# Designs tried in a protein design run: designed miniproteins, single chains, continued (2). Part 71

Each design is a single chain, and the fold is of that chain. pLDDT is the mean over its residues in the fold that is shown.

## One batch from the design tools (miniprotein)

Design m6442
Fold by ESMFold2-Fast:
Structure m6442 (fold): chain A 86 residues (1-86)
Amino acid sequence: MEEFLKIMEEAIEKLKKAKSAEEGLEILEEAVKEIEEKVSEEQQRIFLGMYHTLKDMYETDPSMQDPTEFTALFEQMKKLIEELLS
């Protein structure tokens, strides 16, 4: 759990510095790879569900192509995970 949240926090910080939505997606893909390598398959299910939702929203909602909107949604998902774990 702690490793999962750490990867999420690092991804959010990188997303805040992203210059484009494409860069934002690359940052999230790197986070997916780290999660697959460093956290259990059960913990991965929460993140992968959220990642697929974000990717779908990015492709269907033009506002989500803005890295700021993408980052805000990622932060909301992180808070939801933290609430589920507390």
Scores: mean pLDDT 69

Design m6443
Fold by ESMFold2-Fast:
Structure m6443 (fold): chain A 108 residues (1-108)
Amino acid sequence: GVELEKKALELLKQALKETDPKKRLELLKEALALLKQVTNPDKDLLEEIYLLANQIIIRETDPEIVEIAEEIARLALRMLESLGTPKLEVEIMEGIHLLVLGVWEVTN
């Protein structure tokens, strides 16, 4: 539901501002756990969650944190696809995610 998505989104926003890697990891793990419980997701909130997860990947050096953020982005993308998001839009989003991961690999 919308409340779980809003809480997950807030945790991702907190993770972007957090300077302690251990606390960032805990925030991301909580966000992922909440997102896994979502039924009847909101498209706009999922799109924002997807964007924030990719922003976290770009800014991160810790591979464990990147792995959790990637799982969040992939889950949000799967949920967007299940909501009937056009195939081309989903393919563009997946392409952006793969580009973000590629940039992280070459910069770290």
Scores: mean pLDDT 84

Design m6444
Fold by ESMFold2-Fast:
Structure m6444 (fold): chain A 83 residues (1-83)
Amino acid sequence: GQAAVNSLERGIEALKQMPEEVSGDTAAGMLNSAGATAEANGLPKAAKLGYELGEEFGEKEKVSREELLEAAEKILELAKEES
């Protein structure tokens, strides 16, 4: 659990350095990656949320960094709760 949480926290720090706006496809890729990391580490609730948010954001033309950070932090909180 802790290794996955640490990996997700590093991902969030990297997101803070992203442009203010990204494509929905870019956001979906990042959220799906977070979901896959959670799944590989036995965190099914965080994995499910990551994939669901990835699908939702992939339907958008553009996503703000703030929206992407909020989504990533929700995934991290579930990962911490089920760790």
Scores: mean pLDDT 83

Design m6445
Fold by ESMFold2-Fast:
Structure m6445 (fold): chain A 95 residues (1-95)
Amino acid sequence: MEAERAARDGGRAAEGGSRRAAEGEPSGVTAAGVAGMGGALGAALAGYREGGEEERKRGAELGARESTRGARRGGGEEGARIAEEAARNAARGAS
């Protein structure tokens, strides 16, 4: 699924951003949030293209999960929280 690729890309970006934030770089916090948002929206869009509204919702959930996992690997629980909140807010705002 194209949504899976978008979700994985978001996860990798969130991991990098959260790692930088954990190392004391304030821009890493913004990067983790942007990656969470982009991963959720990108996966949602890819899902929508392949299966409409139901796949859009599944894509958004997948993007949020992968971004949260990536952020946790890079910056622990705080990184995970930032990416997850950004991803969920973006998915809801796009509704």
Scores: mean pLDDT 73

Design m6446
Fold by ESMFold2-Fast:
Structure m6446 (fold): chain A 90 residues (1-90)
Amino acid sequence: SAEFEAMLAGHQEAFDLIGGKAYERGTKLVSEEAGKKAAEAAVAKLREVLREFYELLKQGVKSSELQKELAERAITEPEEAAEKVIKEYS
């Protein structure tokens, strides 16, 4: 939806940071191709976590514990996705 796309645009700095770090790490450890694939995986996972958060907000779910959990997942899950890709190319 347009609303979800606007939310993603508002998080562009987070996408740039996490994608950039994954790209640098994969490139240094393996290859430029591994870096590109690691960045793609990290960005895709961040988008998935933000989509889940968006759907919960849209349904009126206001659990502060769930919001904290999703915020932590937005950091940890993209990093894990990047590491998995880097290992597959190693």
Scores: mean pLDDT 83

Design m6447
Fold by ESMFold2-Fast:
Structure m6447 (fold): chain A 93 residues (1-93)
Amino acid sequence: AEETAKFWKDVADYYLNKAKQYLDEETLKRIVEEVDAIIRKALDDPSVTGEQLRAEVERVITEMVDEVGAPEEARKLLLKYAEARFAALSIEK
């Protein structure tokens, strides 16, 4: 479980590092903190479906990317980051 969680953390870090070309460190930190909070809350609440979690994460990422005027490529990279982060956190739980 730990080794598989580490694999997904590395994948998440890979996409997050690619997003740095479009977003500054402060903005990325805010996105990471918000996405992590949403995923952890959903994992602790059995009433939240995977579809609802995906929709909420996608909404937050889209809103933050639009707020700073970053391109669509940044949004796509952050969505891949969120998918990998969810996998890592769900395995560790």
Scores: mean pLDDT 81

Design m6448
Fold by ESMFold2-Fast:
Structure m6448 (fold): chain A 66 residues (1-66)
Amino acid sequence: SAAAEAAKQKEIHEIKLQAMEAINSRDDKKFEEYLQKLRELGETELAKNLETNKKGVDALRARRAG
């Protein structure tokens, strides 16, 4: 039903926001847990995009630390 699809999209959106917050807070364990949840929901491309974003953020942080 349309209601079930809307509920799924809301859950995906909330997990995405929590994954982005985990990147900002440097919580690698929570980030991996949120990626796993996205993969279980079939959002493998979104999970891969978030991993790429995290790698970029980590690389920039490493450059600033040196």
Scores: mean pLDDT 83

Design m6449
Fold by ESMFold2-Fast:
Structure m6449 (fold): chain A 84 residues (1-84)
Amino acid sequence: MAAIEEEARKLQREAGRLAQELVEAVRAGDLARAEELLKRIKEILKKILELYKQLNPDVPDEEVEAAFKTAVAEIEAWIARELA
């Protein structure tokens, strides 16, 4: 139980660092770096999603997955708008 919470906090810290690097890459117009960072962020978010499902079994998986998909789509739309 404590191990799952520690892993979640570790992933959240890593995602935050990568998000900062993503913002910097987007502002610099570095599309290749932005795509690499977004891919890594998506992988971390998927791991957080899996841990969230384990910690919150009363929340339907479909709702958690829908929220994740929406969040990712919003990030992708923001990047596309900034790099246009």
Scores: mean pLDDT 76

Design m6450
Fold by ESMFold2-Fast:
Structure m6450 (fold): chain A 90 residues (1-90)
Amino acid sequence: MELSEEERREIEEKWARARAEVEATFGPGFAELAAAATVLMTVLRLDPETAMELARRMSEEERARAAEAVRTRDLALARELAEAFLRRLA
């Protein structure tokens, strides 16, 4: 079901604020890197340290897709991305 306008705005504001804080502290592209780590933690059940290390090996395009999956809560996209990345590493 679609969220109410207020609920959607609250979620978008929280995400935008978190992204801005992360990028202000760690530089541009870090929000996408953190999203990639979140995808790897969620799909592959990795610890944060290992997930961040693997996320650094992802391309800019792969990290951007991970950010999209996190923002849209698209678990299917997250799984496809993680599986494709692991196949590339193997």
Scores: mean pLDDT 75

Design m6451
Fold by ESMFold2-Fast:
Structure m6451 (fold): chain A 66 residues (1-66)
Amino acid sequence: EPDDSPPSLDEIRQQLESLLPAAEEAAKAGAPQDAIDRAKEDLEKIKEEYPELSDVLDKLLEALEA
């Protein structure tokens, strides 16, 4: 529903960017593969809903694969 649209795509983008350091740290620290796989699936779902944010979401996916 259009009424349920978030107030700002920029706010969502900034939220995703704030997750980058945590994602990089989790991957480098050897987080369980199951946890990484779940995070990737969640990010892919967000990418399908918000293709405008694909650049930030791709960076998060790359961080989790590091």
Scores: mean pLDDT 74

Design m6452
Fold by ESMFold2-Fast:
Structure m6452 (fold): chain A 65 residues (1-65)
Amino acid sequence: SSSQIQQLQNRAKLIQESTEAFITMLNYLAKKYNVDESEVQALIDKLQENTQKELEKLQQQIASL
């Protein structure tokens, strides 16, 4: 139903916004504590990979409706 699709779309948006907020926070802390760029990038890459997997699952749920 359109209501279920909208709920899943809203959840996807929240996941994306939360991921962006975490990346912003990681970059801020990395600059503050002079963390190696490669270490920060590795954490960001893992976070983005996990987000992509969650979004893919939500897209599959939408496709099943």
Scores: mean pLDDT 86

Design m6453
Fold by ESMFold2-Fast:
Structure m6453 (fold): chain A 56 residues (1-56)
Amino acid sequence: MEEEAKKYRELAERLEAAIADPAVTDQTKNALHQAAEDYRKKAEELQKKIEEERRS
């Protein structure tokens, strides 16, 4: 679970880097923004579950 949260954060970071590439079209940038948000949300959700599990 912790490794998964780290992977999602790394994926979001790579997508953010791809958005900065001037060769990428606006349509692709919009899709990358959405995917990066989804990965950040997944990482946050996993972190919340980890914290809840450690407290229980």
Scores: mean pLDDT 77

Design m6454
Fold by ESMFold2-Fast:
Structure m6454 (fold): chain A 72 residues (1-72)
Amino acid sequence: MFLELSPEERTEAVRRGVDAALAQLRALKAAGRLADAEEGAERAIRELEELRRLGADEEVVREGIERIRAEA
């Protein structure tokens, strides 16, 4: 699957992953589930690092990780 994605599709997957992670982190924090939010942030960052290894735009990945860390 990831190996068959175009660079544009991989970068779009990063953008969608960041948006989804930020929404989930905000929801978990609003529910008082701080430990789940921290674990979710770490998992999302690992997924973005894997997309970077598969050819997603490195700058988009770095910015996404920074935004997830800031929200956590």
Scores: mean pLDDT 81

Design m6455
Fold by ESMFold2-Fast:
Structure m6455 (fold): chain A 98 residues (1-98)
Amino acid sequence: MAEEYLAKASRYLVLAGEYLDEYRRTGKEEYARKAREYLQRALEYAQKALELSKSEEQRLRALTGIALAQAGLKLVDGEEISEEENQKILKRIEEEAK
């Protein structure tokens, strides 16, 4: 069910965020590798949740998971992510959740 995959995606995003924060703090490649693994898992589960979404709320949550996982992967690869883009993603979720 979509809820199960949304829960899994959220769990992996949290784990990836923790390792990404450690990577940014320490610069140790092991944390970047772990963050990438968990971001990839989060992306897979979020995409599966999107396929199984039966409500607009579930679809938006899945799309959010996809966007956050993709943004995290760009950060691990050293690409810039702006606060403005992060805020745009959050606002889009809020607007579509109505």
Scores: mean pLDDT 77

Design m6456
Fold by ESMFold2-Fast:
Structure m6456 (fold): chain A 72 residues (1-72)
Amino acid sequence: KLNGEEMAQVLKALGSEKVSSSIKAREIAETFFSDPGSITTPFLRNNKDTVDARLEEIGKVLGKTVDQLRHP
């Protein structure tokens, strides 16, 4: 379970960093979004508006939709 600070760091790293490697960005995203029972549901539920905005930015960087980031 990610706390608010950890979540903000992950989203900031993915959304703000211009990664030359799509693999690295995807690896980080999958670490936190591939286990819906553990992290994904509380992560999205508690910060839906902020998470949606940041995931949209991350999706644009990776060339994916928000749904694809949540369900790769």
Scores: mean pLDDT 49

Design m6457
Fold by ESMFold2-Fast:
Structure m6457 (fold): chain A 67 residues (1-67)
Amino acid sequence: MKEIKTETFTVTGPAAEAAQALRDWLLESEKKAKEEGYKLTRVEIRADAPGADEVTVTATVTYEKEK
């Protein structure tokens, strides 16, 4: 039976800074999930204002633990 854990991260700012914050969060989130025996299975990223000086980026990650 698969155990599923979902985490969501949202950041607003200049595209480069938003991308950096997202990357840092993803690395930390995956590290903690792996320590608990979860595997990253899905990443969904949405940007609400593509092409603007500032963007809102929302990432939803899904982790699964198989038994």
Scores: mean pLDDT 77

Design m6458
Fold by ESMFold2-Fast:
Structure m6458 (fold): chain A 88 residues (1-88)
Amino acid sequence: SVLDEAIARFEELADEARKAGETELYLILNSAITGLRQAKADGDVDAAIEVLEAAKEEIRSTKTKNPDLKERALQALDEAIERLRAEK
């Protein structure tokens, strides 16, 4: 499912952030993963989109020393939001 793919992708990005010492980005991504797992359990696509939009805003505002990782995280969030919005 789109949610399963998004969770897996964000787990990869969170691990990369942890290894890079990007603590703030790591915490935001883990929070998003937790929220997506809850939305999946509840069957609530709208809640999943809200979680992703909140994470996107937090990441945009976060100061990081790894612009490539931040850009990849934002792209993954945008792709997940677009795919979930395409679901009925």
Scores: mean pLDDT 87

Design m6459
Fold by ESMFold2-Fast:
Structure m6459 (fold): chain A 82 residues (1-82)
Amino acid sequence: PANLKQLANLIKDEKVDEAVTFVRQNYAALKAEMDDKSNYDKTAGRILFNLLLHPAVALALADVFEELGDKALAVHFRNLAA
């Protein structure tokens, strides 16, 4: 899942503006990769770990998901920052 791996790296490096732009531009591909169970544990676990270490990025991405109408992901990312 190339898009989820790129997002994980942007979160890890605290590249907030780049992560926000990436999610806005690649939302459909990211959603498709999140809904695919084949490698979910490997990539989703890394994203969750990186978000727990970088709450500012988690909050910024929650706002982007809310803007895109994905309320479930917005709530999830806000909870990771709490």
Scores: mean pLDDT 77

Design m6460
Fold by ESMFold2-Fast:
Structure m6460 (fold): chain A 85 residues (1-85)
Amino acid sequence: TEAAARALREMLASMDDEELLERAIALIREQAPELPEELAREIAEVYLEIVRRALERGLLSFSPEDVEEARPRAEELARRAEAVR
């Protein structure tokens, strides 16, 4: 919990933002190879922003406010992913 959150923060702090983004994009495309790189990047950016905010607060779980703030963009990305199918 707290120790895991600290370890994750230290790991994220040791990586630059571009490296984290590229890894996230690669993982998303591995799971959904049909997604365009542009859409995969947008999805990765949303998830990394939510994770970053949660870690800045010392949390392993996301706050309802962080999830709610991201929901409209997540819903838009989900619709675009289904359209690309």
Scores: mean pLDDT 67

Design m6461
Fold by ESMFold2-Fast:
Structure m6461 (fold): chain A 86 residues (1-86)
Amino acid sequence: SAADVEALLAGFEEIKRLVAEGRREEAIRQARELAARASALNTPLGTLAMVAAGEVIRMVEEGVPPEEIIRAIDRAMAHLRAQAAA
């Protein structure tokens, strides 16, 4: 639903802010929460969001620079918007 897509996008925006602030543990926690919510939707969009959140967790844990992680989040959000509009 549109509400589910908006909730996922809001979650990614929050993760992006935490990454920008260097709040690694909080970013991972929020990404895990987002992945769980996305998985519970049992939809293709939910699966896409869950995979993207898992990728963000790995990038944060591997110490990837914040700007690269933010770029990955922006790509995931654009993909979610495109799929929701189709």
Scores: mean pLDDT 87

Design m6462
Fold by ESMFold2-Fast:
Structure m6462 (fold): chain A 68 residues (1-68)
Amino acid sequence: MKVKITTEDGKEAEFEISEEQAERLREAAGTNDDEFTITGAQLREVAPLAAAAAGVKDDDKVKVKIIK
């Protein structure tokens, strides 16, 4: 799967993720949708390389779109 991440600064990036990582991101957001918002800290827990590449801080809001 792929995930598209948009930061508060408008920076966009796409990453390959597993189905398990996608499920963990949805659980962190408390949703079953493929588009949601999580914190930078939540992103780092599930996808640390994506969080580092996006340059997010723990308190930042990150928009996530899961692409199948």
Scores: mean pLDDT 81

Design m6463
Fold by ESMFold2-Fast:
Structure m6463 (fold): chain A 99 residues (1-99)
Amino acid sequence: PLEKMEKLLEEMEAAVKAGDYERAIQYATELVHLAGKALPSLTPEEKKKALEILNRALDVVREASERAEKTDFDLAIDIASVEVGIAVLIVVTKRELEK
C-alpha cells in the first residue's frame, strides 16, 4: 500500500502544478481511503513512512485549497473534507507510534 500511496501523492502534486484542483482532490480522496484501510496493518517503520506521505499530502491539499478558494462551493467542501481526513489520519498514526 505504501507504493500506491506514494504514487497517489505524485499524481496529486502533478495535478496541483497543472491547476487541476478537482483531479488533485480525487487523488487525495483515494489516498485517504487507501491509508485508512492500510494503516492498522502496517509495521511501525511503514507507519512512519505513511506519516511522511500524509504530511506531504496535507501540504499539497492546503496549497490546492489556497489556489482554488474562489471556486464553487462543492469543490471547497471536497477540499475541506479531504484536508480533515488527512489530518485525522496523521493524528491517529502519531498516536500509534507513541506506544
Scores: mean pLDDT 80

Design m6464
Fold by ESMFold2-Fast:
Structure m6464 (fold): chain A 86 residues (1-86)
Amino acid sequence: MVASLSDEEIAARLEELIRRAEESGVMPPEAVRRAAEVYVVGARAYAEKGPDEAIRAAAETITGEPLSVEEALEVLRREEERILAL
């Protein structure tokens, strides 16, 4: 797994996820946008402070509260599962 994500890699990953969701023809725009925002926030925090902070920042975007790394991972996993279950 990559320890550093470039803007190009972030964009490519987002585009791939959005494209798959759009191809399904079932994704609500709000869910797709939320997933994209969570990913961007996480990727930015990763570049600035590393993986633990990236996980926290991404999950904090969902909850609005500071979280431990373990709690943040659980939140992100649930959000991803929720989006995939749409």
Scores: mean pLDDT 66

Design m6465
Fold by ESMFold2-Fast:
Order: structure tokens, then C-alpha cells, then sequence
Structure m6465 (fold): chain A 67 residues (1-67)
């Protein structure tokens, strides 16, 4: 299928985790902003909700891992 917003979000989440582990919170915040923009571009409200929940779950796991 077409290169998906979901694939782009997964890539950005991986980059966020890497930046956060390196202590580069400026870059980490930039990746979060890009993820938010991608989520906002999703026309299907149900799909947006599902991906938003997935992103929040992943972010929670990353933050728990860093503490």
C-alpha cells in the first residue's frame, strides 16, 4: 500500500526515543511536533484517534524506561 502516515509516525517515535536517550530534549520536542502535525493531517477521525492512543502509549513506555 501507499507509504503511510503510520510508518512516518513510527519512524519519528524511534527518533524521539533516540534523542530522549541522548538527553537532546530540543530534538525530542521537534519530533513530537512533527508527530502531532502528522496526526492532525489524518482525515479519518477514527484512525486519528487510534494512532493518537498508540502514540501516547509508546511515549508513556519511553518515559517510564528513561526514569
Amino acid sequence: MKPSIEEQIEELLAKFEEAAEAGDWEKANEYIRQIEELLESIEDMEKRRELTEKVLRRLKEIFEKLK
Scores: mean pLDDT 80

Design m6466
Fold by ESMFold2-Fast:
Structure m6466 (fold): chain A 90 residues (1-90)
Amino acid sequence: DYRDQGQRYIDQGNYDDAARYFERAAQQSSGIQRAVDLGNAGYAYNLGGNYDRASQYYQQAADVLRQNSTTDGDRQRADFLDQAAQTIRQ
């Protein structure tokens, strides 16, 4: 599936293709899973040096997580994603 292929591309160092597969996964998912897929797209873009895209996806992941989360752990993850997005922009 798209998530498994995205992870294989990360393992191979092909970060742009990894990001595209996680983007496709996010388009087909919702709720907490969509936040995970968006965060993985951001992570792949960060590893590939595409910091603008990484920042955008981390912010989107944080927003989706806050809108769909009822747990302290998920809120903390959303805060971490917002901080990562801000740090990447410098």
Scores: mean pLDDT 85

Design m6467
Fold by ESMFold2-Fast:
Structure m6467 (fold): chain A 64 residues (1-64)
Amino acid sequence: MDEAFDLLVRGYKAALRGDLDTAERLLEEASKLLLSDPVAASGAWGLGVDASIRASREVAEERA
């Protein structure tokens, strides 16, 4: 789960920086990991929301 969450955060951070190709690749890798774990898959939406919020905060903090 931590690995999929890290990939989601990295993917969203790439998207926020305008690197859509990297974002798409990382989010696809995260999706594959989530789909391989039924427990992770059942919470995938919530995990994605949490990752996007964290990515937004981290990008803002890195630039502050």
Scores: mean pLDDT 73

Design m6468
Fold by ESMFold2-Fast:
Structure m6468 (fold): chain A 90 residues (1-90)
Amino acid sequence: SMEELLEEIERLMREWATKESVSVEEYVGRLLRHIGTLLEVELYEKKGDYAAAAEVFYEEAEVLEREGAPEALVEAYRELAKLLEEKAKE
């Protein structure tokens, strides 16, 4: 479900930050970017633009992949995007 994927993303972000021993400030910055991504997706969903909402998650997945994020975290964002693409087909 979307809720399970969001919980997994939060867990993976925490694990990644802990493994890399990033500063509290860096970790907070990553969480704020994640929240910003979720808010942008919510805005597109409220407009009924599920295709644009999915693209937001795909773009964030590409950014995370370039930043060396764990594969599981990148894939979780891509799975969220796929769920929104399925809604766009309806």
Scores: mean pLDDT 87

Design m6469
Fold by ESMFold2-Fast:
Structure m6469 (fold): chain A 79 residues (1-79)
Amino acid sequence: MDEAIAKIAETLGTAERVRRDAETLSPEQRAQIDALVDEALALVDEARKAPPEKMGALADEALELARRAEALARAALAA
């Protein structure tokens, strides 16, 4: 439970940072990043409503999507 809650917190923090970093990117790059962030946040909402036995898997998926969005934002900013 604590691990899933920690991953949800990391996902939310990563999503906020990624959206801030992406504000100077092109509309196309921002749309791709926003799609991943929106999916991650939807999974966070599902995890919060899920029983403990399902929360971990949903939190893991949400964090993976958030980290993928972060990687794309960083690559775009470095280019």
Scores: mean pLDDT 84

Design m6470
Fold by ESMFold2-Fast:
Structure m6470 (fold): chain A 103 residues (1-103)
Amino acid sequence: SAAALREAARRIRELAREIIERAERRLADPSLSAEQRRALETARARAEAILTVVDLLEAGRIAPEAARETIVGLAEGILEAARVAGDEEIARLAEEIRRIALE
């Protein structure tokens, strides 16, 4: 339903914003390895891409199935980046996005 789609979009947007905020805070740490820094930058960029897809979905500019597939792929990419960064919280947030998108 349209209401279920709007609620899913709202929840995904909130989680993606949390990933961005956490990645930005961690990127301020000068002790990060170059690999961890690149991973956090990747997680941030993919979460920003999720926000773009959600905005397109709410504007009716992308089909729901295409948005779902794209968000799942982006979330899986964030999960990989979170493993490299050693960030269990970013991984948890990304898995929650993936779970919502697959409902």
Scores: mean pLDDT 91

Design m6471
Fold by ESMFold2-Fast:
Structure m6471 (fold): chain A 94 residues (1-94)
Amino acid sequence: EEKEKIIELLKKKFEELLEERRKNGADEEELEGIRNLTEVLVEDAETPEDQILILFSANLKLATSEEEKKEIIKFAKEVAKMSEELINEILEEL
């Protein structure tokens, strides 16, 4: 239940970040590709933890400012309770 709510919040943030990218003149076809790929990865995820990981990574990739990135990382640490090691591994892969 709590993990499901975290996933819903991450999905909402993902849609908000996509909308901000559209507002800033991003290519709509690229944004649709990002959405479709992320949705497939989330659907294929075997655990809620993997869904959280996928959505966190997607949100970081969509973030355009240091402020947005810090907010996403703070959410991952404080709300999603992701380890600092895992967060750092994702940041290195981006």
Scores: mean pLDDT 80

Design m6472
Fold by ESMFold2-Fast:
Structure m6472 (fold): chain A 68 residues (1-68)
Amino acid sequence: APGITTPLTEADLEALIAEVEEEIDDPEMKAEIIAELRRLSAIPGITVWALEVARAVSIAVLKEKAAA
């Protein structure tokens, strides 16, 4: 699975951001998820897989907070 060991590129980050922009219509939730992905992308050695997991977790956490 290339995403597990593949270092994150700018193109990978932009693709993940585009997916968030397509799936999330709430501007506040979208902005928070995009900000988190950009913050994580600055970590040396971060992988595509790690950002994909972080995106999924961030969406789940924000939905849980909205339900509370």
Scores: mean pLDDT 75

Design m6473
Fold by ESMFold2-Fast:
Structure m6473 (fold): chain A 95 residues (1-95)
Amino acid sequence: MVEKYNEIVEEVAREVREKGLGLAEGYRRLAERLEEAGLELAAKLARAFARIAEDPALRAEFQRLIADQDQEAALQLLAELAEVSVEDLYELAKL
């Protein structure tokens, strides 16, 4: 699974550079590729990052939580936006 995930990330990163895609567009493209590959949990997380990138209020809140080192609240926000549990995010981190 890790090898397939890394291949998709590298391909999307290349596409973002070659086409000059914005951050939110890049995350949406990553989500599409991950979903096509059957990596549904990773695709949901990529869509959550796209939402944060395109919404100035969510981006400011997420940046504040990171600056405050409030890892629990940051993970909770990501889980809610991705419509997954915090436990699902810990499983994804094992990839």
Scores: mean pLDDT 78

Design m6474
Fold by ESMFold2-Fast:
Structure m6474 (fold): chain A 106 residues (1-106)
Amino acid sequence: SSANQQKIKSLAAQLSKDPLNAEVIIEAVRLIVDQIDSFDPATREAVIRMMRQLVQTDPELAIQFLSALGTRDPQRLYDLADQLASLGWDEHAAVLRRVADILSRE
């Protein structure tokens, strides 16, 4: 919706001033996944849960994921999944691959 687009722009402006703001990152992810009609509720919850962990452990990676998700770029999501797998974060990598698969079919 146009209201969600304005909210996303506002959150992007806040992230430009404080790029590691965990609360703003989580709010942005929630708005983005709510706009992806092909995501079921379980996929949305898995993405939000993973992002809550990523903002605490690797906030730079969390921002890369937010950017890839916001631009709906499946290749960047696959690349990030491979990076997470190389770090031993196989559960998070599986979530990103699932998200990339869904977006690649749009």
Scores: mean pLDDT 77

Design m6475
Fold by ESMFold2-Fast:
Structure m6475 (fold): chain A 87 residues (1-87)
Amino acid sequence: DEEEKKKVIEELKELLKEQLKDQLNNTHNEEVEKKLEELLAKHPEVVKEFNEKAMEEGKKVAEELAKRPDMDVKEKMKKALEAAIEA
């Protein structure tokens, strides 16, 4: 079961990275969105645990980047979301 949980987390990370690229490029990928919804439906507890950890890491990076008025908002969002996904 631990191996199954690890596989779900790896798939979730890959899909979130693809979704982030799509959002930053102003493209919409329905297949990625559908796969994310399927993972949430099948493994809600695993997704919840990952999201809690991801939100904590993303918030820390976002707070540090908020101190950088010289950085573009898109770059700040990208870096914070990448940090959250890697959590």
Scores: mean pLDDT 75

Design m6476
Fold by ESMFold2-Fast:
Structure m6476 (fold): chain A 78 residues (1-78)
Amino acid sequence: VAEEALRAGEEGAKAGESGNPQLAADYGHRTGELAERGGAPVAGRAAKTAMESGFQDGNPKLAASAAYGGGRAAARLA
C-alpha cells in the first residue's frame, strides 16, 4: 500500500510538470485513498483536499506536490 501511494504521488508530480492538472488530481486522489487504507486517514484526507484546491486554482504543480507529499506521508506511517 505505501509503495503504491508513493508511486501514485510520483505519477501525479510528472502529470503536473507536463501541464495536465486533471491527471495530477486523479493521481492525488488515488494517493489519498491508498494513504487512508495504509492506516494514515488524516494524511489521506489532507492529500485529497490539497489536490482539489490545487486543481481549482489551476495550479498543476501545487496539485502534483500535494500528491507526492501524500504518498511520502503514507510510506512513513505504514
Scores: mean pLDDT 66

